# Designs tried in a protein design run: designed miniproteins, single chains. Part 89

Each design is a single chain, and the fold is of that chain. pLDDT is the mean over its residues in the fold that is shown.

## One batch from the design tools (miniprotein)

Design m3091
Fold by ESMFold2-Fast:
Structure m3091 (fold): chain A 102 residues (1-102)
Amino acid sequence: LETYKEIRKKAIEEAKKRAPEILGDQEKVDAFNEEINKKFLDEMKKRLSGEELKKALIAYYKDNIERAKKFLEWAESNAFTHLAEQARKDLEEYEKKLKELE
């Protein structure tokens, strides 16, 4: 899964570099998140195929599930009801994607 880790690291670095340009505009933040996710998935599909791509996608969704669970716990402990609701929706979507791959 080294290719997955490499692509992920590059995507995080790109996001950090562009964050100052889009902070304060939710529409731009949402569009940027979609762009980064699309580029990440496209790069994965370009560099990996078959079983290796499947393993990388499984790792990707498992990482997202773990992070979403931690975010949900944090949001609930601080009574951020709207953020907790969004985290639950994200969890359901990631778990659904993971089941489709397995």
Scores: mean pLDDT 74

Design m3092
Fold by ESMFold2-Fast:
Parts: structure tokens; sequence; C-alpha cells
Structure m3092 (fold): chain A 98 residues (1-98)
């Protein structure tokens, strides 16, 4: 069963050198879900992920800290959930670097 993800915030403004905290909740699916976060390839900024991939049960939450290390402008972070059956879902967070 494909995992269902909810992300908070859905948009965030971060200063250069600042850190944003993204919370991912697994609202559907089966068993354990591996959550990872990455930057979309066309994002005009650079990030450092301070937290690696996390495994949570359905109904659980994962928290990711993202540090902006370079660049400016608006881009997307992709959140991916992979279920025990290998099915994936994604959610997105819009990041604006000021």
Amino acid sequence: MTPTLTVTPTSVTVPLGGTATITVTVTGGRGRVTISIGVAPDAPFEIELLDGPQVVDVGGTATFRVKVTGGSGTGTLQVTGTGEDGETSSASVTVTVV
C-alpha cells in the first residue's frame, strides 16, 4: 500500500546560512516507511541535510533539518516515502532563500 505523506511547513523562507525544520507525518500506508528529503535539481540554492533518511511507522513523524549553504531564490525540496513493499510517494516543500 502506497504511503501517504503530510509535510509541515509546505513553504518556508530561510536566510542564507539559516536552518529550516521540516516535519513529515505518515498518514497512510502499511508498516514501516523510509522517509528521505532532497533538493529538486533546478533549485537555485545549495543545502546541507543535517538529518539522514529516517524510518517511521504509519502514524509516525520524521523531522529533518535543512541548512542553506549557498544561493538565493525559490526552489523545491522533495520528500519521498518508501513503503515496505517498495511503493513510493512524494510531497514537496517550497523554500525561498533571502
Scores: mean pLDDT 82

Design m3093
Fold by ESMFold2-Fast:
Structure m3093 (fold): chain A 95 residues (1-95)
Amino acid sequence: SEFRALGARSLATAEAAKERVLNAIDQGASKEEQVEVAREGAKRSRDAYRTAEQAGKEALRLGDEESAAYLFRAAEHSRKIYEELKELAKKLEEE
């Protein structure tokens, strides 16, 4: 369904953003590059969770409670990644 595809895309976007940050750190990228990747990842994860949350509300309006539950779980997961990457970017910048 469109809602399931959107939720999956939201999760994939946030997970990919986190993976890019961890990969940059693991491969010894410069501090500036690590901060930039973390900041961009946070932004993408934020956009992903907001989109999934809005879609979840729309699914509820249409009476699709199963899709809504999935989308809200996808939004919560993406939001946690957003918060993690935002804090990581701040810590990297402060060092």
Scores: mean pLDDT 88

Design m3094
Fold by ESMFold2-Fast:
Structure m3094 (fold): chain A 85 residues (1-85)
Amino acid sequence: PEKDPKTALLGSPPVVIDESELGKGLAKEALEKKIEELEKEYEEVVAVVHKSDKEGIKMLESLGFKKIGELTKDGETFEVFKKKK
């Protein structure tokens, strides 16, 4: 199947944010802006965050994301979230 370039970008480091950046609140603003840009082109936005990143998970939930599943890759577990515009 053809991989959507924007889906690949969303699943990249920008949505898997370090705890130290989340604590500053700056990461939330940056992520919120990124989500708004994606919602202009997509009906649904998907975000992937490391299962151990509890602050990232809380931030995604505060932005209206809902947990839809979990993904395990190379021994690491990620939680998958989705938001509709």
Scores: mean pLDDT 61

Design m3095
Fold by ESMFold2-Fast:
Structure m3095 (fold): chain A 78 residues (1-78)
Amino acid sequence: MSVEEGLKELEKLGKEIAEKDPSKRKETEEEIERAREGSKDKKNAVGYILQSLNRLGQIGRETSEELAEKVRQLAAEL
C-alpha cells in the first residue's frame, strides 16, 4: 500500500467511526490531520500513518469491535 492510499483509507475509517459515534468525530479528525502533516516527511510518513491507525484503533474499540478489526487489517497492510 502506498502512503497516499494509506491516508485515503485512514480518512474513510475516521469517517466511519464518526458516523457510528459522533462524539468521537473531533478525535478522529485530529488523528487524520496528524497523519497528513507527518506524511510530508517522506521517510517517516508510514510511521505517522501507523501511529494514527493505532490511535483510531483505540477509538474504534470503544465504538465497535468491527471497526477495531478494520484498523488492525489496515495496519497490517502498511
Scores: mean pLDDT 73

Design m3096
Fold by ESMFold2-Fast:
Structure m3096 (fold): chain A 100 residues (1-100)
Amino acid sequence: LEEVEKIKEELEELKKKLLEAIENNDIDTVLEQIGKMVELMKKLVELYPDDEELRAVTEAAEAAYKKMQSLDDEKALRQAEMIAALIMSTVERVLEKLKE
């Protein structure tokens, strides 16, 4: 539980930096933050390898992140917002299951 809470705290800080970078059209910072968020999701999958939904979402987020690198800036920004929303909702779901 403590490890998931730490990952959520790190994701919230990364999301804050991501939203600021999106507002400033700073694509390099957007890609950096999303990359770090995907890596934290991979750590979460290692902690809960039997959570198939978590694995599927993490794989989808990583695929979307890789695709962002070939998109124009406007499409990359929209993709980043979708990836971040998906990641945050998934982490909240994992935390709620652990609090049962």
Scores: mean pLDDT 84

Design m3097
Fold by ESMFold2-Fast:
Structure m3097 (fold): chain A 82 residues (1-82)
Amino acid sequence: MSKEELKKEAVQKLLQAKRYLRKGDIETAIQHLEEARKLAKEAGVSEEALKLIDQALTYARQGKVDEALKLIDEAIKKIIES
């Protein structure tokens, strides 16, 4: 899989994580965030983008949905800008 395909898949997983967070399905959202983190790392995205995903995971695990959503949006922006 190309780095561009991995980036697109990572963004899709981040968007799915947002969808499940908004629905209150925190466990499913965390699974999508973990998958996005793996794909983003394989794509060679910046350490800053990976840290944003890691922080979103932390807030999602704490049930801090609004904070997690903001960090996911920042991570998507960093991945797309790369």
Scores: mean pLDDT 88

Design m3098
Fold by ESMFold2-Fast:
Structure m3098 (fold): chain A 94 residues (1-94)
Amino acid sequence: STTLSLAAPERVEGGMKVTATATTSDPSAEKVLVLLYRRDGEVSVLATQVARSPTVTVEATVEKSGTVIAEAMVRDANGTWDPIQARAEIEVKL
């Protein structure tokens, strides 16, 4: 089990904001990064947020149907990023 949780909606309407929130219970975590992106061949980043907080929220307006991916990563006390600890897929409907 990861010390990182990610809350994101399973579906959103096109033209609406999608919000993803990452929360870590790891007291050794220095920073939390959350990003929203589309994956279709190449990665297209919609929004990113990083903070020295156990809870970090990122928002983006999604206007195209398809799948948006929310991913969260934690930076430890030694300054090492542990890449892609939590992930959620969000369906965007027209």
Scores: mean pLDDT 77

Design m3099
Fold by ESMFold2-Fast:
Structure m3099 (fold): chain A 84 residues (1-84)
Amino acid sequence: AKEKLKNLYVRLLSNAVKPLGQEGLELLEEAIQAAESGDVEKLSQILTKILGSPVPVKDVQEDLEVLGKEGLVEALKEAKSLVS
């Protein structure tokens, strides 16, 4: 479950960020900062902008519970490394 969810974050975000260019990289950096601070409301808003579809706060909260803050931050950083 945890590994599958981490891989999903990496794949979806790297694919969504690529066509956004520099703006996508900036959004992904904001997402990393929001995840590090545990700001699930802000993270929900940023992920919605990156993916172009609503990402509910409840879904982000559940994902944070599964991955932990460190695991979520690692997934976001890995996604950034694939598009940088």
Scores: mean pLDDT 85

Design m3100
Fold by ESMFold2-Fast:
Structure m3100 (fold): chain A 72 residues (1-72)
Amino acid sequence: SQLLQQARDIEESGEKLGKIGEEKAKKYRKLGKEDPAKRKEYEQKAKFYDDLRKAVEERTAKQVAQLREQAK
């Protein structure tokens, strides 16, 4: 029960972090279209948030799976 609750909390936190990363990447790509002189810099920042989101999703999935296995 406690392990399943921790799994839900981690999953929810990961989803919130993923959404923030997605919005940040979207914002920087939009800024890059509005300011061509900084487009490369903004695209690098957007890629950073894309990579961060992927890492968070992978780590979250692994932690949730481990907690669910321990709860059996």
Scores: mean pLDDT 85

Design m3101
Fold by ESMFold2-Fast:
Structure m3101 (fold): chain A 80 residues (1-80)
Amino acid sequence: MDKSLQRLKEIAEKNNDQETLEAIKKVEKENGSVEALIELVDAFKKSGLLTPETILDIVSLARTPEEREKVARHISELLR
């Protein structure tokens, strides 16, 4: 968790993206809940920073395979 989340945090900090940093804090507080990860995906999409690399890091933060599928589905819908 920490390594993927740290990379995402560094990207947000480098881009001075306060909205994404707040979404990252929620992911930390909620231990990678689906709701927090979906908000993180939305924040990265809004900032133009939703790349294959950030997608893989976000998806890796999901706690279960079922939760990972929910996050991946949301990403797929955003990329349509």
Scores: mean pLDDT 83

Design m3102
Fold by ESMFold2-Fast:
Structure m3102 (fold): chain A 100 residues (1-100)
Amino acid sequence: MKLSEEQREYLRKAAEEAIPLLRRAADALADEREGVRLAVAGELLLVAAANSPTIEDALTDLEAAIALAREIAERGGDREAAEEAIRILEEARRYLEEEM
């Protein structure tokens, strides 16, 4: 199903809120290089989701970003920041699923 402009705007806002939280979560990792790599990967996934042609593609990228936030927390990242990012992204996922 085609991603609407309203859905794209919602995803852009979710990304603007989640990206700083992913960065904060990753900054707490002992391996600074790995932290930067994971944060950048999450940012790219969220940008990709907002620019996806279909809801299915956007959901795939959101699910990957949520999994990445969980990985950051499991590797010793800031759990509070990671969990808040996951909450925002899961709300965005539910919003897209409700429109299907």
Scores: mean pLDDT 86

Design m3103
Fold by ESMFold2-Fast:
Structure m3103 (fold): chain A 94 residues (1-94)
Amino acid sequence: MTLTVSPKVAKVGENVTATLSGEVPGAERYAAALLDANGNLLSSAVSTTSTLDLGPVTKTGTYTVVGVAFSRSSDSSKKPKVLALAEAEVTVVA
């Protein structure tokens, strides 16, 4: 699995989109999280599609995007299984 962030260089207030590419057998859901340089979670998205909108970033800096592919259990007593994880970087400028 490959994670692509668009744009790689964003302006303050511009939306950041994460796209997960490559076949992950058994993947039913995707998630992406935007983390600041200190590892604080700023935004996240979960979808059944591999394209996730993380929304606008309001401060300049370098951010990490983490993408995850999950299998979903049909049994409510079982946790979703993480199948793949990828990371990418985005820089936010004024």
Scores: mean pLDDT 78

Design m3104
Fold by ESMFold2-Fast:
Structure m3104 (fold): chain A 90 residues (1-90)
Amino acid sequence: SVAAEVRALLEEELALIKERTGKELDPAQQAAVQQAMADLIAAFLAAYKADPAGTERGLEARRHMLALYRETGDTAAAVAAAQALYEAAL
């Protein structure tokens, strides 16, 4: 489902940030992240109902951008890109 795909993408972005910062989130931060993910998934589902093709292209571009930065071996750029995408979505 689109909701599952968006969740997986957001979890990958969060995991990438956590891998490099080495910092564990406290319970309040974990709750805030879970709420932000739920809100973003709902927003993407609403966008998908209005424009499935455009929303799908947007998600593909987001995935390709992350993959490209990871594949170049530029971990700092990959983390920065993931964080920027996540913050822009919040």
Scores: mean pLDDT 63

Design m3105
Fold by ESMFold2-Fast:
Structure m3105 (fold): chain A 58 residues (1-58)
Amino acid sequence: TFEVTRGMDPEKVVEKVKKEKPKKVIMDVRSGGSRSIASQVKAGLKKAGLTDIEIIDK
């Protein structure tokens, strides 16, 4: 499990997920800024072919 928090760089998050290969990624979507980061991370994961990861919006 990997948690995406406020202020994280979406590209660095995608790289960490590629390295650690977690089964679950938890994204903070409680604010507009957090939703923007979550959206960019989701797009990056798709582009990297990491579609089998369970994504949980918090």
Scores: mean pLDDT 75

Design m3106
Fold by ESMFold2-Fast:
Structure m3106 (fold): chain A 87 residues (1-87)
Amino acid sequence: VRELLEKALEAVKAGNLEEAEEYGLKAMELLKAAVEAGDVAAAREAAAAFEEYAPKIAKLLGEDEEEARAAAEAYAARVIAAAEAAA
């Protein structure tokens, strides 16, 4: 997940928004798979990566970095709770 979000950030910096979207969607699919498997450790690592990269990507897209940070934190908490419930 972290590597995919890093590539998404690089694609946004290069102006390749379609490529950035593909990397972001793939990262979300991997996070969803970890949650469905009840892999709490993988879900926590994925959630941490989204918390780090989502605000950076939002800022580059001209979106509110602070709102993106708050949304990523809320999403991370829900993802971890869902993985723990599935475990």
Scores: mean pLDDT 79

Design m3107
Fold by ESMFold2-Fast:
Structure m3107 (fold): chain A 66 residues (1-66)
Amino acid sequence: STLAQQVKQEAITLAKEKGWDSLVELLNQVPDKMGIEGYLHLRDAIRYLLVDNQDKAKQAVQKALD
């Protein structure tokens, strides 16, 4: 697995543990072959997941999709 795939899977696991189903669905749309910008946005999403900020986590995942 790539670092990008590992970060995506970690974000999905954290979102599932919180019951944030809409964020899990959004994360599943992120391509496994993301560039460095997508990877950094997913890392930001994990940081927001850890501090329980769902809105900023969703914004970070949306930036990974753009």
Scores: mean pLDDT 85

Design m3108
Fold by ESMFold2-Fast:
Order: sequence, then C-alpha cells, then structure tokens
Structure m3108 (fold): chain A 73 residues (1-73)
Amino acid sequence: TREEARNRAYEALIELLEEKGYDKTTPKEIAERAGVSLSTANEVFRSPTHPEALKKLEQAGVEALKAAVERVT
C-alpha cells in the first residue's frame, strides 16, 4: 500500500540522516534504500510527517537559520 511505501521511505530517511546527515541525504538515495519509487521518496523528503524525521530536519534547518540571525531566545 501507499502507507507501507511511505513508512519504508521514512525509515530510510531517518537512517540516512543518522549516517550522513541532512545535507548529504537525497530523494534518490531514500528511494534506493527503501525500495520505493522516486516519487514516494520525494514526497517523504519534501513533506515529512514522521515525528523522528521531522525532528532531525527541524534541528538541521532551524538551527542553521537561528545561527544566521543570531537569536538567543
């Protein structure tokens, strides 16, 4: 099902984020690791709803933005 494919893609995304980080993770690599279509991998990568994947993406992205604006609170 689409749900099973998306779950596999989320697992692959989390694994890749742990292994090589946000900047080195690509939709193609997610698709290859999870055994899903590139479309499914792109959907998960661009619109992640999995809690652990969201946390890792938020940490990488938001921390970079916070550093750029030098906000402390």
Scores: mean pLDDT 67

Design m3109
Fold by ESMFold2-Fast:
Structure m3109 (fold): chain A 79 residues (1-79)
Amino acid sequence: MEAEEALRRAAKIAREEAKTDENKEEILELVKKAEEALKEGNVREAAGLLMEAAELISDEEKKEEVRRLAREALEAADA
């Protein structure tokens, strides 16, 4: 998966989870910052922000999915 595609998928999952999460506002703020970083081509910054958003997600399965996608993007960016 291309790094940008992985991060866009992670951002989408985080936004969907935020809708019903207790940390809704903080997750959405981090996702917004990550999407801005992606728009600027800063894959590493976007991945870091999405990993921070994942820590706030209450659903363990979705938390790990967002973390995994951000990790995959970092590996792709280093290649």
Scores: mean pLDDT 82

Design m3110
Fold by ESMFold2-Fast:
Structure m3110 (fold): chain A 100 residues (1-100)
Amino acid sequence: AITASSSPQEKLAALEERIKKEGVTTVPELLALLKEMYLKYRPESTAGAHPAGLLLVFVSRVAEESSLYPSVEELAKALLGISGSALVDAIQAELQKALN
């Protein structure tokens, strides 16, 4: 379990542990896990902020704060062994659905 006060390395390690424990192997499953982790830190969104946009900010911050992954794409590649563009595309598709 991670908290808002956990180090970036602890947050990343907890994410990796949950991926292994829950058998996360696909982009939609990873996106669902990241949404759950995001809501644990910030259960309510600020007025004018879309949940998908806040999720993207959360994921980018986790990657940057770890100092191990310069982008969401590299993080997804390291965690799932896939192209990180697939995760970015999935987050953008969620944002587009909400705007349409």
Scores: mean pLDDT 57

Design m3111
Fold by ESMFold2-Fast:
Parts: sequence; structure tokens; C-alpha cells
Structure m3111 (fold): chain A 63 residues (1-63)
Amino acid sequence: ADSVRAGDTLRPATVTTADGVDLPVTLAATIPADASREEVAALRLAALQQINREVNALIEAAE
């Protein structure tokens, strides 16, 4: 419930397994159109950490 702006939304990423299957990863972050540099930096860090956790969970579950 963190997407509250209509400016920019992070796109879903795709992780390809060793078997060649594409698994979508959903990002849950929206960047305001006029966000400050500090706000963008904080959102970037949060998004990178979320992607890391989602990808790691998918890799463990995909087997």
C-alpha cells in the first residue's frame, strides 16, 4: 500500500531460472514525479533491498 503517486512506478523485474523459466518479480514502490534527491536515494535503497529479498526467495522456492 505504498504506491500513492501517479508519477513513476518501478517496473516488474524478471528472473530466469537455470531451466530457462522466466519468473516475474513485483516491485512495490512508486517514485513521485518531483521527489527530492534524498527521497529518490532512499527509495532506490529500499527498492534494491526488496529486489534482493524477492529474488533470493524465488531462487530458493523455484528448485
Scores: mean pLDDT 58

Design m3112
Fold by ESMFold2-Fast:
Structure m3112 (fold): chain A 79 residues (1-79)
Amino acid sequence: MEELKKKYEELKARVQSLDAEIAAETDPERQLALLREKISVLREMIDIAEKLGNEKEAQELRKRLSEVADRYRAVAEQL
């Protein structure tokens, strides 16, 4: 249980770091790589939230994942 909570907090910090990197990145190919990593991190956070029984948090993360996936698609269409 403590290991999952620690990992979840580390993933939250990684998402914040990725958001800053994405905001600073102007190259579409690099933005796609960063967005892909953010999608992966959010999926892992959803799995942990579900294992911890945090259904509301898991649903909010799924909404965030959909928004990031939509952004990924929009950037990919520019290539």
Scores: mean pLDDT 86

Design m3113
Fold by ESMFold2-Fast:
Structure m3113 (fold): chain A 60 residues (1-60)
Amino acid sequence: AAARAAEGAKGLPGALGAATAAMGARDSGHVGRVEGDRGIGTNPSGVAVAEGAEARALPA
């Protein structure tokens, strides 16, 4: 399931990971939130981050 989900989640979790990294400035948060939200749509190549995270998240 994780391997198959990664196919569809290559963009989504990558964008999420990038958005989360942008939201690492959550304490300055309003700008970080805007950048995080835009990161989800603006990051056309977040898949690398997603695959890295998903590969590690893969149970066994």
Scores: mean pLDDT 46

Design m3114
Fold by ESMFold2-Fast:
Structure m3114 (fold): chain A 87 residues (1-87)
Amino acid sequence: MMSPEELLREGIRLIDEARRMLDPSLPALTEEQIEAMVATLSQFSPEVVRALADWELAEARRDNVPEEVLALLERGLALIVEAVEML
């Protein structure tokens, strides 16, 4: 099974892919930026992370993002929530 840190990295990468699908001019996140986000998210409670994930998905649905972008966001956020619940 993937470690919590591996789940966080994969979730962040999927969200970054969704972000760049919406704005192709954005550079991909660096490994350094991904590791900083892993460290930050690992400090949050599962309840807070779930609330933030629900908020992000509600905003994406409100903004009528393309279905393929929404699918990447849903998968990425689900991995982040799973990872924090394992910590």
Scores: mean pLDDT 83

Design m3115
Fold by ESMFold2-Fast:
Structure m3115 (fold): chain A 105 residues (1-105)
Amino acid sequence: MKEIEEIVERLVKKYKIEDEELIEKLRKMARALIEELGLSKEDAYILLEGLIEGLSYREIGERLGISESTARELIRRLEELTGIKRLEISIELGVRELEEAVRRV
């Protein structure tokens, strides 16, 4: 779908993403949001942007005009459908996970 590619291209440009694995994860999540969860292109973009920025369920819900509980359920279903955890696409959470891994070695 052209809409999925537009979302991925916008995110890649905004966050200057060069990691091909991360780009494929974003594409898979965008597809699931639109095709399985029935979100609009703009809502899918807003949700993925919030995940990349490491926003809370409450903050993502506020951006989408939905409750924190609804945002949490959407993200849970997205993770279940894709097999990708939110921390795998979060730049903020990914940096923290890498820092914790370095401290353990």
Scores: mean pLDDT 79

Design m3116
Fold by ESMFold2-Fast:
Structure m3116 (fold): chain A 88 residues (1-88)
Amino acid sequence: GKSWTVKPHENFDVDSNKTYAVTVDGKTYILKPGELLPKEAKLADVVSGQVSVSETLDGSGAKWVPVEEAKFVKGLVAGDKTLEVKEV
């Protein structure tokens, strides 16, 4: 599969048709297509099979719901860290 190095302060656009393994600080997280994170979620909170959604744009509060009720994850932000991203 394809792989990318996302440098500090860069963004990576997530394709809804793909699954990614994201490694940061020696830990690997699996991001599935259509997975949502709450507004306050950190990359470290992303886990395979786990989805979190807000059905409204006002939300710090999110609940775990089925992916079919979710909005697409727009992208990953590296912040001050380097992310290693691999298509699975």
Scores: mean pLDDT 52

Design m3117
Fold by ESMFold2-Fast:
Structure m3117 (fold): chain A 84 residues (1-84)
Amino acid sequence: KPSREEIDAEARLALLEIQLAVAKMTLSRPDVTKEELEEILKQLDKVIAEAKEIRDRYPSLQADADRVIAEAEKLKKEVEEKLK
């Protein structure tokens, strides 16, 4: 059975997925500002860092964490392109 720390990490990954969904919705807005894009970029860097920590510490969550990392990196590239 998973440890309490592993259950908490799984819940944290679910919250990161929600943060990615919110970021994606904000990026779909035609009136998104440069300030909003810069804030999303900072949030995506934090999401990637947290998901990598979970991936490295909890092998059972590796697949879910890798998916979160991949989505965050794709969104980060989209944000960087909009900031050019």
Scores: mean pLDDT 85

Design m3118
Fold by ESMFold2-Fast:
Structure m3118 (fold): chain A 61 residues (1-61)
Amino acid sequence: GPKLAEGAGQLAYGLGLAGPEGAELTKRATEEDPSGAGAKRGVLEGGASEAQAESLGRLVG
């Protein structure tokens, strides 16, 4: 729903998925962890549900 998409967008931005500097950091993180587990962990630590972390993990990886 809209709130889920909004929350996912905010968390993706916070993880550097939307900014040029953050995009480079995300690329490096993906090279170290191609499964996106680090991104999922960060999203979960940020207060997202496991389902939201899974969705973002699919978007990143």
Scores: mean pLDDT 52

Design m3119
Fold by ESMFold2-Fast:
Structure m3119 (fold): chain A 86 residues (1-86)
Amino acid sequence: DLQALNSMKQAAKDQGDLAIKLGEESGPGAAQLVMGRMRDAVKRAADRYPAVRDDLLQFAKDQEDAVMASTERILRDRLEEALRRL
């Protein structure tokens, strides 16, 4: 069902956005906690709905990659700023 797939994708995106926000505010451990919960939920949904499995898993992977890229940029910017103040 396309509607169900779109709802699951929106939920995964919302969790990705939350992980980025919490990673920025509280550090990468908070982001990893949110992503772990999303990964488990997506895996269960993919196992339940094999017709949308590949699409949902790829979308979730794209969300994880975006969170990782955002966390890496924030960490690098903070490190560069700290080094400039030394």
Scores: mean pLDDT 77

Design m3120
Fold by ESMFold2-Fast:
Structure m3120 (fold): chain A 76 residues (1-76)
Amino acid sequence: MEYRFGIKLELTSDGNIVIYLVKLETDENGNTRIVEREEIGRLPAIPDSVEVTKQLQQLFDQADAKAKELEEELKK
């Protein structure tokens, strides 16, 4: 059994962009599934300004940093 972390982006029906940190489990057959999901943050519908684009990038960077930290803890 192997665990990995990933980042997932979703556009919701109410017009938000949501960034998730997902924990992936790979079974003995090599099949990968999401076993945990944490919401890192959300933004109003599709960035149309430089400021909103920067906020989206910051949330993505936060999720990536957290994924790397959690993956390093799993190696211990």
Scores: mean pLDDT 73

Design m3121
Fold by ESMFold2-Fast:
Structure m3121 (fold): chain A 109 residues (1-109)
Amino acid sequence: DPLEELRERLANSDLEPEERALVEALIELAEAGYSSEELNDLLTAGANGEDPAAAEKRHGPAAGTVVRHTPAVEEAAAAQKPSAKIANEIEMEILALAGRRKAQEILNK
C-alpha cells in the first residue's frame, strides 16, 4: 500500500509536531477516499484562516487537523525549515496518490 510507505517515511522523518499532525491527517483523509481536489480545498481553507471546527463538523477530526495546522506549516516552509521541506514532499506524494486513485476509480466506471 503506497499510503503505508508514506506512513513509514513519516515515522522516520524529523518533523515538528504540527507538520507531523498535518501530514498524518492528510494520509487519513486519502485512506478514507478523499480526492486531491478535496485535500487541496482543506489546505486552502487552512491557509485562509478558516475555522477548523467547521471543517471537523463537515469532514471529521482529520479535516479539522489539516485546517488547524496548515498556517503553522506554511510559516515554517516560508522560513525555509528543513522539516517543513520533508513535510511538503510527503504532502505532495499524498496529493499525487489521491489524484491517481480517483482517476483510476473514474476510468473503471
Scores: mean pLDDT 80

Design m3122
Fold by ESMFold2-Fast:
Structure m3122 (fold): chain A 88 residues (1-88)
Amino acid sequence: SEAVVLATLTVLISGWYFTAMYLPDDTESMEQILENIKELILENPSLQELFIKYIEKTVEQLKKETDNPKTLAFAEKALEMVEELRKQ
């Protein structure tokens, strides 16, 4: 159901945000969470635009909360993923 998919996305994005903010040296976990988000979006093409907006909003919030270059590098990777999805 849509509700289950949105709940799953919320858990994944929350985990990504937490890791980026508090564990920015855990690059392996960050990359794994982004890959899981990408797979969820590809499996749910009807919700792609909603998911992209959610990711963009989360990245903008992250950029306002920190100036840590490691955290900001992950924000850029999330935006690269969004740009790739828009071209597919």
Scores: mean pLDDT 82

Design m3123
Fold by ESMFold2-Fast:
Structure m3123 (fold): chain A 102 residues (1-102)
Amino acid sequence: MTPREVVKALFEGDVDALYKALREAVENGKAGDYHSPEVTGLLGAMMELMGEAQNGNLESLEVAKKALEEVIERAREDGDEDVQMLAQTLLTVLKQALEDSK
């Protein structure tokens, strides 16, 4: 998955693509590959979440929030604690950015 596809999955609410990207990012991170498209894409997604919050694009942020909440629930059902933790971290960043923009 390209970095751009990870960002697109987050902002379009593609839960299946986002879950796959987070799973691959966890595996690549554990292998020490921080330059993988999945890891780079997640860093880009975090930066875009902060930018969208600063610009007040509430519709895109609401889609991203819902997608992350659905990923967290699926990871919990699957017992994937690493994906659950990573998705919760992204959701926390998004919520904090939304609060700081008010």
Scores: mean pLDDT 72

Design m3124
Fold by ESMFold2-Fast:
Structure m3124 (fold): chain A 86 residues (1-86)
Amino acid sequence: EVDKKIEEARKLLEEDPTPENVRKAMDIVLEIASTGDKEALDKALEVARLILRVAPKELVNQAVATYLRIVGERVDLELEERRRKA
């Protein structure tokens, strides 16, 4: 399901990046990030970077917040792996 959602989000952003479609892509990416899967988070980050590129001015702050949230989730996974080693 993750790959299907990633493809849906990418298609929305690449073919018709309206504010509504950008918001929908942000929702998809945040839903994927909530799963906590490392591979899913890496794919979500790629889509979040695309959101940053295509976001209209009124959504730029929301796009940045979405990107930073996903980066934070990914960093938290790396830190937990390192803490287990310590």
Scores: mean pLDDT 79

